Designed miniproteins, single chains, continued (4). Designs and how they scored, part 9

Each design is a single chain, and the fold is of that chain. pLDDT is the mean over its residues in the fold that is shown.

## One batch from the design tools (miniprotein)

Design m12279
Fold by ESMFold2-Fast:
Structure m12279 (fold): chain A 72 residues (1-72)
Amino acid sequence: APPVRYRTDAEGAREREWLPDVIRYASQLPSTDDAAALGRALGAELARRRLSLDEVRAFLQQQRDKLIAQAK
């Protein structure tokens, strides 16, 4: 299985900072598929642009809210 691994110290430090937030927000979603969608959305956004920790948290919150709304 190919896990995503960042090579830069800055990216590794950032991953350690926001990974607990990903887990927390994913746990608030109604299904494992929605949790996977949250992870994919964050990965795509990180590939598009550099995010600060606060921007990552804001993005996760916004995406979580969208997924919860779609689950109705």
Scores: mean pLDDT 68

Design m12280
Fold by ESMFold2-Fast:
Structure m12280 (fold): chain A 91 residues (1-91)
Amino acid sequence: MPMPITDDMIQSMVDNFRQDVDQNSHMSDQDVANSVMSTMDDVMRMHPDTSVDQVRQMGQGFVDVLRDRGYDSAADRVQSYVDGMVRQMQS
């Protein structure tokens, strides 16, 4: 049976990503953006019942981590990706 994603799982993923970014300060904007998009693709594949609100929550968490660390280009790319995913889910 598909296991639904929980708010705690989303927070854990964002917290783990924050730690990875903080430990790897040499990552480029492209590398961190690709990491986030790949993670979100994996989540949607494993948890097809993920709601629009959960996608927005997860996306906002990642965008906030990136902006707080000066990865503005990566944050903009991730935000566009999230907006596109939400639009597709609402189609």
Scores: mean pLDDT 82

Design m12281
Fold by ESMFold2-Fast:
Formats: structure tokens, sequence, C-alpha cells
Structure m12281 (fold): chain A 74 residues (1-74)
């Protein structure tokens, strides 16, 4: 399932981002975040965007990325 693939990848990326931030590796964290956004956008091109579960997951990802970006700018 695309939803399961997105959720699994998001969880892995989120954990790695927190590790990089704790280590002060901000440049690597920004790169990982940008690479993940690009990956999600590529997946979205072939996705059924009318799927409510997919839309809900994409909103959750967007919110989490905004929260991480705010932490990077603090």
Amino acid sequence: SMIEELEKKFEEVKKKLEELLEQGKYDEAVKLMNDFVAWVQEKAKSADLSDPELQKLLEKIDKALQELADKLNA
C-alpha cells in the first residue's frame, strides 16, 4: 500500500531528523527533510489524491515538517 509505504518512510525520516538535530547536524537535517519532501511529491504524482486516508496522512506529514522547520529556525 502507498499509504503504508509513506507512513513507514515518514516514521524512519522523522527519527533520523531528531537524531541529526540532537547531534547539531543541522545541514544534514535540512538535506534529509528536503529529500523526503521531494520523495513525497514524486509519490503523490501517481497517487489517488481523492483517497481521504492519503489526504489525512499528507496533512499529518506537512504539519510535522512545518513543526521541524520551526525548530530549525529557532
Scores: mean pLDDT 78

Design m12282
Fold by ESMFold2-Fast:
Structure m12282 (fold): chain A 81 residues (1-81)
Amino acid sequence: MELSNGSKKLKEALKEGKGKEVKETIKENSVGDEELAERIIEVIEKAEEGKISAEEAAKEIEKLFKEKREELKELAEKALE
C-alpha cells in the first residue's frame, strides 16, 4: 500500500505533532465539502489521541478522498439518466 504525495506530507506533519495546524488548514480550505472535512478532522484527532498511527491516519484520509470521488462519479452517472 503506497501513500500519495499529499498523504506522505500529512503523515510527516502528524509525526511532528502538527495535527492542530493540519486540522485548521482543512477547516479553512473546506468550502463546499464540510462532511469530508469533518471526517478528516476526526481521523486526525484519533491520531493525536494515539488511537491510530500517523501512517494509519494518512491512509484513512486517502481512502476518504477516494470514496468521495467514487460517490461523485456515481451521482453524475445517475444525473445523466
Scores: mean pLDDT 70

Design m12283
Fold by ESMFold2-Fast:
Structure m12283 (fold): chain A 66 residues (1-66)
Amino acid sequence: ALSPAEQARLRAALLTLIRAQKLLSPAEEAAFARDPSPAQLERIAAAMGLPSAQALLDYVRTFSAA
């Protein structure tokens, strides 16, 4: 499991990516920022050409480390 600090960094990096790619509407982005759902993660992964939410999380970890 990720620490709260790691979860916060990962969430911030993912929100930055979502905004840059315009993957969600403003209302969906606000909802995601409060409570990210597995269905939204799978949808974002698909929009980015990734096979799963797990692949998206792996990508975002790489992105946030850069």
Scores: mean pLDDT 69

Design m12284
Fold by ESMFold2-Fast:
Order: sequence, then C-alpha cells, then structure tokens
Structure m12284 (fold): chain A 73 residues (1-73)
Amino acid sequence: SVEDKLAETELRIGVYRLVRDSTLFLIDRMKTYNPDIDSQLIANELKQKDILDRKIQELEQQRAKLEQQLSQL
C-alpha cells in the first residue's frame, strides 16, 4: 500500500540520517584530536557525507510524492 511504502521510506531516511550524522561526528573528532591530519583523508570522508546527503534528498522527494498520493486518496 501507499502507507506501507511511506513507512518504509521514512525508516530508510532515518537510517541514512544516523549514518550521515555519525560521519560528521567522526570528521569533527578527527580534526579535533589530530589538527595535522591529512587533508585527503578528510576529503574522502566529506565525499561520503555528500553521497549520503544526496540519498537522503532523493528519499525525501519520494516521501513527498507518497504523501501527495496518500492525500489524494
């Protein structure tokens, strides 16, 4: 059902947000405890965060479409 798809999409958004927030926390800690840390290592973690942000955005767009479908029923 549309309701089931919406619930699954919301769960997936929640999981991806947790992973993204964990990545940001790790980046902050890496910079705090090693100010001389290799800029390439930080750049790689930022790339991972950007990929997660894009996936979250796609899922939020899917959620919005499902919410619109549900409101039209």
Scores: mean pLDDT 83

Design m12285
Fold by ESMFold2-Fast:
Structure m12285 (fold): chain A 65 residues (1-65)
Amino acid sequence: LNEALKALMSTLSPREQLAASLIALGLLTGREEAAKAAARRDTGLSEERIEELYAQVKAAFAAAS
């Protein structure tokens, strides 16, 4: 787990942290769409919020590269 992702996680609520963790796993395993769907289902967050978290997690991975 990179430092940028750790920093992101510290700014999120527990529900958002769960969604971001599922999205991060999806990015690492190539199952991004399934991970976004699971995050929405398991957290009850809106599609817009899931897309925002996806962008933030993706940016954190890019910053660590």
Scores: mean pLDDT 80

Design m12286
Fold by ESMFold2-Fast:
Structure m12286 (fold): chain A 108 residues (1-108)
Amino acid sequence: MYDALVLTADDSPEVRERVLEEAIRYLKEHDVKVVGLTGSLKDVSEEDRARIAATGAEVRDVSAFQLAIAGYEKILVLAGGRAAGSETEIREFLLDKNGVELDSRLAS
């Protein structure tokens, strides 16, 4: 079970919206304690931050690495655009407590 979810994207508003919608979809089906916002996702609106918080997760401007150091053992990263290796692609990364990738897949 994941204790943390981290969102990252490039500066494209369309890519940021896709990452945010996939994150909220994931959070409605899974219990997550904290959501970290990185890169351009730090600039999401108060309304969008409230949508994430409404799922029960704490919203913080922190990276997967910072959460791993803080003791979160299983971190799921949702990455869009350049962070996913493609301008239009959203990819999921599973990291362990040391920030090492355990698995990656294209988000559907």
Scores: mean pLDDT 70

Design m12287
Fold by ESMFold2-Fast:
Structure m12287 (fold): chain A 77 residues (1-77)
Amino acid sequence: DPELVEKARKLLQEGKFEEAYSVLKPYYKDEYFDLTEEQLKELLNSPDPYEQALAQFRLAIDYYLRGEPEKAKEIAK
């Protein structure tokens, strides 16, 4: 659902990482959560908007939880 992807991107840009996670989680396959940081960075260059949103979301949440909110906001742009 492209509308949910755009909603999640807006939430990430607003720094609402937990809400973005809740929106996207049901629409991703389990294997996407097993991706390494390097694989997620590669997905940022994907032509698929769902894969780009997943990569931005996963990296932003991971940085936020590690205490790096500035990097989280950078990825969410």
Scores: mean pLDDT 71

Design m12288
Fold by ESMFold2-Fast:
Structure m12288 (fold): chain A 88 residues (1-88)
Amino acid sequence: GKALSAEELKELAEKFLKEKGLPPLPSRAEVRATSTETLAEYLKKLAESEGIERELSTIIREFNKVTSGVEQETVDVYKALVIAVAES
């Protein structure tokens, strides 16, 4: 079905990060204040630390298919949240 709300996805992501001992997600305000390039660097580092570069690529591709017509800032926040829960 269509993706969980940003709030629901954030809760799942925070659980995932706590379980794996990873740094917490940046706040929504911080993500919205960053450039797409800065978000991409964050996501790349997260993927490298977890060894999920392949899964990350697949998730981003699938997400891009369903986010046409959505504001870029919202897309960037969802990408960060979805990727953080990829292996949960």
Scores: mean pLDDT 50

Design m12289
Fold by ESMFold2-Fast:
Structure m12289 (fold): chain A 68 residues (1-68)
Amino acid sequence: SELTRLEILKGVYQIAVSGLQLVIERIRKSSLPQERKDQLIAEEQAAISELEKRIAELEERIRQLREE
């Protein structure tokens, strides 16, 4: 069903967010200079924010399909 497809896609994006959060943790624990860590973390956080917007759009579509 369309609902099942959207729920699967949402799950894929949630996994991607978790992966990027793991990357941020590894950057924080690395021996890189702090300025470089800040730059790389900001890039990963921007990617997470974009994925979270897409997740929110999918959640709204799922909600609307459940309502009609």
Scores: mean pLDDT 89

Design m12290
Fold by ESMFold2-Fast:
Structure m12290 (fold): chain A 92 residues (1-92)
Amino acid sequence: SAEEYLEKGKKLAGEGRLEEALEYFDKAIELSEPNSDLRARAIALKGAVYLQLGKPELARELFEEALRIAKSKSVKVDARSGLELIDRLFGE
């Protein structure tokens, strides 16, 4: 399921296996409903991994997309926090 791929991706990211985590987050995105919180979470987590890989422009696009499709306040807060972190580290 999309949730199982999301959880495996989180575990891989926590282990520093960042490229493998991206593959699992992509599968979670593919299997999730459009404009769902699960899809938004997978996209935001993919953004966080790209930040760890030193790719802030890709991370920004992903956090902005997650914020657009997120329905719950918790996912929106996480996406906004990612954007704020990018601005603090790589702005202005």
Scores: mean pLDDT 86

Design m12291
Fold by ESMFold2-Fast:
Structure m12291 (fold): chain A 105 residues (1-105)
Amino acid sequence: SAAERRARMAALAAGDQEVIDELIANKDFVGALLALVSTTDPETQERILKALREAGAPPEVLAQAENAIKTRELDLQALMDALGLEPGASLEDINRAIREKVAAA
């Protein structure tokens, strides 16, 4: 349910600065990455990417953000591998691992 809610919020974030700001304030890095995949607007992409950088997103997350802009896809397996997560990790597990890396940096 939380992952479904995040996916819906990400779709709504396309062009909506308030929703983007809420995702970042809640440290919902996966939600922000899903918003990047959902938008083709360069200004919205730059706003989300800037917000991720300002939130201290680790290099693995920034690499997926750049990939999402270029390909319209998230390589969740590559992200899980970079975070040291096992196959079958949930979006909640991915988000937790990202938050732990931000706290450690």
Scores: mean pLDDT 75

Design m12292
Fold by ESMFold2-Fast:
Structure m12292 (fold): chain A 72 residues (1-72)
Amino acid sequence: SQEEGARAAREAALRAAAEGAATGASSVWDMFQAAKEGKMPPKEAARRGAEAAAKAGDSVGYQQGLEAAERA
């Protein structure tokens, strides 16, 4: 469903952003806060989460984020 897709996208974005934030990237911390507060559209949150996962070296998170962005 659209709600399930949006939730999956947010969860993927939050996970990827948390991993990226652990690497000290301040921009990833801003993305994490925006996604956590729901101030970002689900598709954009998933896309940014995929980018954060890529920076953290998380290939699985990157793919999941891309899939979530396509489904949102």
Scores: mean pLDDT 61

Design m12293
Fold by ESMFold2-Fast:
Structure m12293 (fold): chain A 60 residues (1-60)
Amino acid sequence: SELDKKIEELVKKMEELSREEQANIAAGDKAATRQAILELADTVLEYMNLLMKKKEEEKK
């Protein structure tokens, strides 16, 4: 479904942002690290919201 595709895309995005966070921490780039952490947090919240929507759709 379209919802499943969006969930898969968010999983991939979370993996990419996690790698970016680790790379920026290693480089000592505090501004880039902060940005990566905030983007990862936003992506996790979106992922959880889509999981809840999928659960609601599966009940019907």
Scores: mean pLDDT 81

Design m12294
Fold by ESMFold2-Fast:
Structure m12294 (fold): chain A 87 residues (1-87)
Amino acid sequence: SELDKKVEEILELAEKYLNGEISLTEFRKKVYEILKGLSKEEIWAVFQRVEERLLELYKKETDPEKKKKIEDFAAALHIVAIRLINE
């Protein structure tokens, strides 16, 4: 589905951030572009699916530096989702 594709696009951005390939600012911009034009219900559905996948990555991660990056990414994702839902 189109929503599944958007979930995978955001997770690809998470991997790029964890690898140091993009900044949190670039991540926020790209996620905004992916989610704009979706309904509030669709934004929330994508957000919940991404957070579920990030939580599973966090649970399996043993490197504290990578865990911190996952936390930072999840926080940034939450800010973008809440902003879009309220606008």
Scores: mean pLDDT 84

Design m12295
Fold by ESMFold2-Fast:
Structure m12295 (fold): chain A 70 residues (1-70)
Amino acid sequence: AREEALRLLEEIVEKAEGEVKKIAESALQALRDGNLPAALRGVEEILELSEDEEIKRLAEEAKRHLREAL
C-alpha cells in the first residue's frame, strides 16, 4: 500500500507540470515523512486540479493505496 502510493506519486511528479507537479512533490515528501493524511490531501487536490486523464488515473490509484495504509 505505502510503497505502491510512493511509486504512483513519483510517476505523477515525473509526468505532471506546473501546480499539479508542485502538489505531487509535496504529497510525495509527506508520504516519505510518514504523514499519510497530508499525502492523501495532496492527492485529492491533484484530482481536483488536473485535467490529464492519465494523471487522474494515477492519483485515484494512489488515493486507494493511501486509504488502505491509514
Scores: mean pLDDT 84

Design m12296
Fold by ESMFold2-Fast:
Structure m12296 (fold): chain A 87 residues (1-87)
Amino acid sequence: SSELEKLREEIERLTEEVLADPANTRAVHGLVLAVGELANLLRPVDPEGAAELARMAQELLDAPVEERPAVARRLTEKALERIERAE
């Protein structure tokens, strides 16, 4: 779907921004919002994946700056995996 493709591109771009500057609160919030939108789209067809993505997005939001790169990578890997399964 075009919506899933747009979210994939946005998640990948925002993840790159978080990895380049983990203190970038705007990029962190953007990534959390994009993953939240993905979770909402997936919930009717993949409720388990949607719940896992929502939990991991919360982990990123709560993470100290030093842990953000590792959390963002795991979150993005899971998001892309769930998009692939939905297509």
Scores: mean pLDDT 87

Design m12297
Fold by ESMFold2-Fast:
Parts: structure tokens; sequence; C-alpha cells
Structure m12297 (fold): chain A 77 residues (1-77)
């Protein structure tokens, strides 16, 4: 669920959160895979920017979730 992905992110489990989001939204699978790779490299600011871009192209309910995840990632940068 979207809430489960946010809970994983709040726990610092960003890779698991992004993998879960990719399963929930296959249409964003490629973008989420790139964000995951950036997170694995410690590039949290760039991952957050990418998630905001994906959120701008999506609608509710996924858009608010992606924006919140981006905000959580930005706090790690």
Amino acid sequence: SLEEALELAREGRFVEALRLLAELFPQYRHDLAVALELVEQGRYGEAAELLREVAARSGPPESPTLRELAEILETQA
C-alpha cells in the first residue's frame, strides 16, 4: 500500500519503499528504478528531484505520496 511505502521511507528503508512503489505503479517502474539507484549511491537530493518530477506527471493518490517521499529523501541530503 501507499501508506506502507511511506512507513518504510520514514524508517530510512528507502530501497524497500521504492521497490514497493514500483510494484504498485508499474507505469513509473523505470523512473522509480532510477530513483532507487540514486538512493543506493547516497544521492538523496537527486532522487528527491526525480520523485517530484514523477509526481508532477501523476495524479492522486500517487502524486501526494511521491511528493511526501521526496520530502523525506531531501532531509537525508
Scores: mean pLDDT 82

Design m12298
Fold by ESMFold2-Fast:
Structure m12298 (fold): chain A 93 residues (1-93)
Amino acid sequence: SHMAELREAGIQTIAALARSEPEKAEKVIEETLETLGADEETKEEVRKLMEELRELLKDEEPLQAGQTIELSPEEREIAGKLWDIIMKEYEKK
């Protein structure tokens, strides 16, 4: 029951960070993957997903602190893939 809620929270966090501080989002995700020992192939996949998310959000306004917005299905899919990759690296050990 809590796994779906945790995934939704992860998706919302990634999307909010990407909208508000895209450079910080990229750095935090990259540092997280490096800490988890992700290989170069995984890092390249994440880089491509971050590029897709950034292109999707290029004309969007930054989120205000505490603001929750409804994400597009495409934005939710990309953020979900990013969260799933990070969680897979956590479970790899």
Scores: mean pLDDT 76

Design m12299
Fold by ESMFold2-Fast:
Structure m12299 (fold): chain A 88 residues (1-88)
Amino acid sequence: MSPEERERLELEIEATMVIIQASVMKLTLKRLPETPERKELLEEVERLIEEAARAAELALRGDPEARERIEELKERAKELAERVEKLE
């Protein structure tokens, strides 16, 4: 495997980890009572999943923006996870 192929796969794995984390948050939120905060967090989590899936595709294509997008998504995932935990 070339170094470039390895980097693309590693970035795709990182984006996939964001999708997994967001999916766990979505399952947690669905078990909580319906509130405006729950609805807002569900919408944010669904956007995170969509953006992470797109970032994974960019990474596999070797797009130079993929790394920065994935790092931003990782930070958003951390912030959302903290908000979800406070709602539990």
Scores: mean pLDDT 84

Design m12300
Fold by ESMFold2-Fast:
Structure m12300 (fold): chain A 85 residues (1-85)
Amino acid sequence: MKLYKPNELLKKLLEEAGVTKDVYTEGEILRAVRDYLARHGLLDPEDPRIADLSGTLLGELFGRDKVDLGSDELFEAIEKHTEEV
């Protein structure tokens, strides 16, 4: 099982999602990101697999305003802000 250490920007997002650890699994990171999106009402009402990230910390992390939650692209965008342990 691979473990990932978040950078400061991703760590801030995870803390806002209510999760604080030194290292995370891919599944834990993806769950925290989905919880953040749901809590802030960022899911597209026409397609819940699409998130609108405009003006959010996630938009800053991804460098884009929308992300497909059903694609491998979500973790690929997040992985750039982690270090594999």
Scores: mean pLDDT 71

Design m12301
Fold by ESMFold2-Fast:
Structure m12301 (fold): chain A 84 residues (1-84)
Amino acid sequence: MSAEEAARRALEEIPGATRVTVRRGKDGKIESILVEFEDGGALRIDPATGKVTPITPAQAVGEILRAIGDELDGRAEVVTLRKP
């Protein structure tokens, strides 16, 4: 599954999702899926374990910034999709 496919699926299938950020490693594996909601709530999904963890808005921002930093360092690919 591509990072774009994972992000699109999460946006379509998770009720109330407004923005999804997917991190994919250089090996093509999805490393994390971050789902944000209109009320500022967020979920982290670990695709390797299937674990879903509620996180705070501050934690969500921190994970997005880390993912972008890793993409700039060439360690990961990051895709963000949102509803208009």
Scores: mean pLDDT 81

Design m12302
Fold by ESMFold2-Fast:
Structure m12302 (fold): chain A 91 residues (1-91)
Amino acid sequence: SLEEEIRKLQEELEKLRKEGDTVADQVASMLDEMAEKAFEAGLTPEQIREAADALIDKVAASLTPEQAERVRAVGRKRADEAVERFQKKLE
């Protein structure tokens, strides 16, 4: 089910890319939602980080170089923040 939810988020990101919205901000919001759902599903912070990195790389590969750089910068920052938040909950 989690893998299915991640695939749906990837499809939504593909649609947003075509609409020309603030792609980096939308990716950040979707990463936050994915990370929260993954943590609730029992994934470790390490697994959440790996899933987030894979999603960021997949989305970035489908964008222009300028958009890709922005998505990687914003996405990785939000992934780091989510991982730190969840690591603190497990301490």
Scores: mean pLDDT 76

Design m12303
Fold by ESMFold2-Fast:
Structure m12303 (fold): chain A 97 residues (1-97)
Amino acid sequence: SMDAEADELIDEIADLRDNADNMSYDDFLARLTALFDRFRQLASRLAPRRLVQVLMTFISLNTDLYVKYRQTGDERYYRAAQFISDQLRSLVSQMRS
């Protein structure tokens, strides 16, 4: 079901957030890219409430990365957060077209 696909996406984004510091930057970006690609494939098929829930989960990850950047000064967190912001902007633009 689409609800199960949305739940799986949410769980995987949350897992990536919780394990961000336990992987290389390149591995983090590869996993993040795969999650955005899967979300793009599902977005038009998701109910509005589930679409918003997935978006909010990505926003939560983005917020955590900005907080870590502020705490550590590590530019990799800033770059990852900018990548998420750019992907979310692209997705919102596509949904309004």
Scores: mean pLDDT 86

Design m12304
Fold by ESMFold2-Fast:
Structure m12304 (fold): chain A 95 residues (1-95)
Amino acid sequence: MELSVEEARELERFLEEDEDALKAFNLVSEIATRLALGRPFDVDAEVERLGFSPELAALVRESVAAFQASPESEHPQLFRDFLRRLYELRLRQRA
């Protein structure tokens, strides 16, 4: 993931202030890594274990499906898109 220094700092602050966002970030990052390495994962079991809201669970599942449907070369862009959607979703849920 290629971010500016300011974007990286804002992302770090966001994840430090939002425990559910941090959990979702870590889960999608782990699954993307496992997909790239051809390793098994169970997104439904992990989403249930972490107790995400239905909207956050849907975002995680959609993002994982996008990684599965796309070549590895597109994964960095898909991860950036996930992070943007995660930030927007969590801002709405806090309001």
Scores: mean pLDDT 78

Design m12305
Fold by ESMFold2-Fast:
Structure m12305 (fold): chain A 113 residues (1-113)
Amino acid sequence: SAKELLKKAIELIKEAIKYAKEALEKVKAGDILGMIGLVLRAIGLLIDAEGLLKEAEKLAKDDEKLQKAIELLKEAIRLIRQAILKILQGDFDTAQKLLEEAEKLVKEAEKLL
């Protein structure tokens, strides 16, 4: 079902946020290799989540509530990708704010399921 795909996408997005936050702490501590490994894992999870959202969108075409959840999760993925770029640029404060905004959107999407 679309709802099951969205629940799976939410778990992948939450894990991507966790790895992005851990990457931020690694780079602050000077562990560049640890940061790179976590960033690559986060990106992989976001790609998998985007695939699940595409399939959910096809199944939920007539469900306004599920379509709103998909919109929120797509925006959360966009913010996490921006946060990863900010981590790589050394803009750690902006990265943290973007990850916090992504977490809020994920919580809003969960309320719609």
Scores: mean pLDDT 92

Design m12306
Fold by ESMFold2-Fast:
Structure m12306 (fold): chain A 69 residues (1-69)
Amino acid sequence: MSKEETARNAAAGAKNASGGAAVASAAHELYKMGVITKEEALEIIELAARGDVEAAAKRLLELLQKKGY
């Protein structure tokens, strides 16, 4: 395996893992603050956990817009 290929795979994995963790953490905090419901938070966390980070982020944004944020 080339050093460049290993670096790109590590960077992509870190960005995906960091992005998913960040979205999941945001959903959990918003639920604790009473901004979103438990069911809404779980939906976003499940999307992030399965690797659909963009779908999780989009769903979180749509929920915030629906609630007037």
Scores: mean pLDDT 68

Design m12307
Fold by ESMFold2-Fast:
Structure m12307 (fold): chain A 65 residues (1-65)
Amino acid sequence: ADPYDAAVAALEAGESGEFVVPRGTAPYLRDRFPDYEVRSLGPLDTTVTVNGVTVPAERVAFRPK
């Protein structure tokens, strides 16, 4: 499963928590979900696969405003 799509689905469901996403994703999530606080918790020494491409990962935290 795409970790970005998983984070989007969680936000659309009104969930809060921490998610692993591609690095640099936090600004796009903030733009798409303005009613949420999206915080970058920093880069991870790992990768995620998005559409068959391996990219560096980061952890983000979401909570409602």
Scores: mean pLDDT 77

Design m12308
Fold by ESMFold2-Fast:
Structure m12308 (fold): chain A 71 residues (1-71)
Amino acid sequence: SAEDLEDEITVAMMEIANGVAKRLVKTGKISKEEAIKYLKEMTEKIESKVENEELKERIRKITEEAIKEIE
């Protein structure tokens, strides 16, 4: 369905954003603190618009793993 497609696109976009944030920290373009703050704020904004609990949990886990890798 279109909703399933949108959910998977949302997950993919989160994974891309997290990957970019990790790369920018690794290359010294942004601080770890800036990257973590950005990812947390972005995740909260997306969760506020998402009603599907499974999707919310997937997004949270993706962000948690990215933050652990940045720290």
Scores: mean pLDDT 82

Design m12309
Fold by ESMFold2-Fast:
Structure m12309 (fold): chain A 76 residues (1-76)
Amino acid sequence: MSEAELEAHFRAALAELREARTAEDVRRNGRVLLETARTPEQRAAAIAALQRLVDESTDPAVRAAAQEGIAALRAL
């Protein structure tokens, strides 16, 4: 996959997370972010987007999926 394709997939997954309504959507986009994040700045942006879901979502499954994604990104 090219650098431009990785950046495009990262940006698309980040945008999809803002509209995520289900734990499955959060996990799917979280995996894309984990696979496509190449810089500390991209990892920070991904963690911030997932943290917003932890703080704002009323669904405990969505919050749990977002916390899993944050832990995975922080382990990089």
Scores: mean pLDDT 83

Design m12310
Fold by ESMFold2-Fast:
Structure m12310 (fold): chain A 110 residues (1-110)
Amino acid sequence: AAAPRVEVSEDKKVKVGEEATLTIRNTGDEPVQLFLEVVEGEARVEVYKDGKLLASGILRPGDALPLGEFEPGETVEVKVTPLQPGKITLRAVARSAGGSSSAEATVEAE
């Protein structure tokens, strides 16, 4: 099986309590199981697929939010609300029979 590939949008800067929007896309040739993790910081996260709320929660380092199966080219919109000042690093993890890949983006809150 081909190795999975995932991309996440560019880094953002917002105020505490202000929403940043990130996009995650399956850029590979295989269906993937997609997970959203926080590597650093703490945020409220809402995940939308095709305009509908798929998953939500408050994520901290060590938490993994399962988003389900994504076909090649499918995207999900992640709304990130920082709960305190500082750096929040989000990691999208794609898993398939071909292995795993990840991509990170940072939201800086002031």
Scores: mean pLDDT 85

Design m12311
Fold by ESMFold2-Fast:
Structure m12311 (fold): chain A 74 residues (1-74)
Amino acid sequence: HMISDEEIRLALLTIEAAIFKNALKQGKVTKEDLERIKKYAEEAERLYEQTGNPVAKEIADELKKIAEEAEKKL
């Protein structure tokens, strides 16, 4: 089994979501971080559309929620 590029990207997005969730709890999300979170959410949504992988949808939804919460605090 060769790991696909899509699987690698999804794993990286999962790690980024965890990092940003922790940053949000610590009040450390910057304006630049918010733009990155939004881009990662769009990427995760595209991966879900392309693969049908429910994990991609979960990550997209979590990143969108993090972005909404961060935007309210900025």
Scores: mean pLDDT 82

Design m12312
Fold by ESMFold2-Fast:
Structure m12312 (fold): chain A 71 residues (1-71)
Amino acid sequence: ELSPEELFEEVRRRLDEIYEQARKEGLTPAEFAERIVEVMREFLEKHPDLPEDVVRELSAYADRLLAEFEA
């Protein structure tokens, strides 16, 4: 099993990959938001015992990517 720190880094890397691919594909902010929300939802469903502070940090990172994509 991955540590909370390893899980954070894995999800962050995956979100970064989605961001780069969305930019390359020319997705709209709405389409990008749908992809990010789905990935985050599935990850949290798979890891319900993830520490609350890690969940908050991942959510903040996802929100930052969404805001940056829209800008």
Scores: mean pLDDT 79

Design m12313
Fold by ESMFold2-Fast:
Structure m12313 (fold): chain A 66 residues (1-66)
Amino acid sequence: MKTLHLYVRPTTPEADAATRATAEALAAEHPDWKVEIHYSDAEESVLVYSKASGVAGAAAKVEVEE
């Protein structure tokens, strides 16, 4: 089972909603994946995976455990 960890900085309500929608879409598309969203004001100083999925400022660190 593949686990996808998204670390999100809460920049705006719109960016947060889009990030949550993206995670829900990923979970629905890939039922064999576990998708976790981690909200932290302290953790997101650097973006390791800066794919915004069409939402500016919603980029986050992504870690994959396979």
Scores: mean pLDDT 54

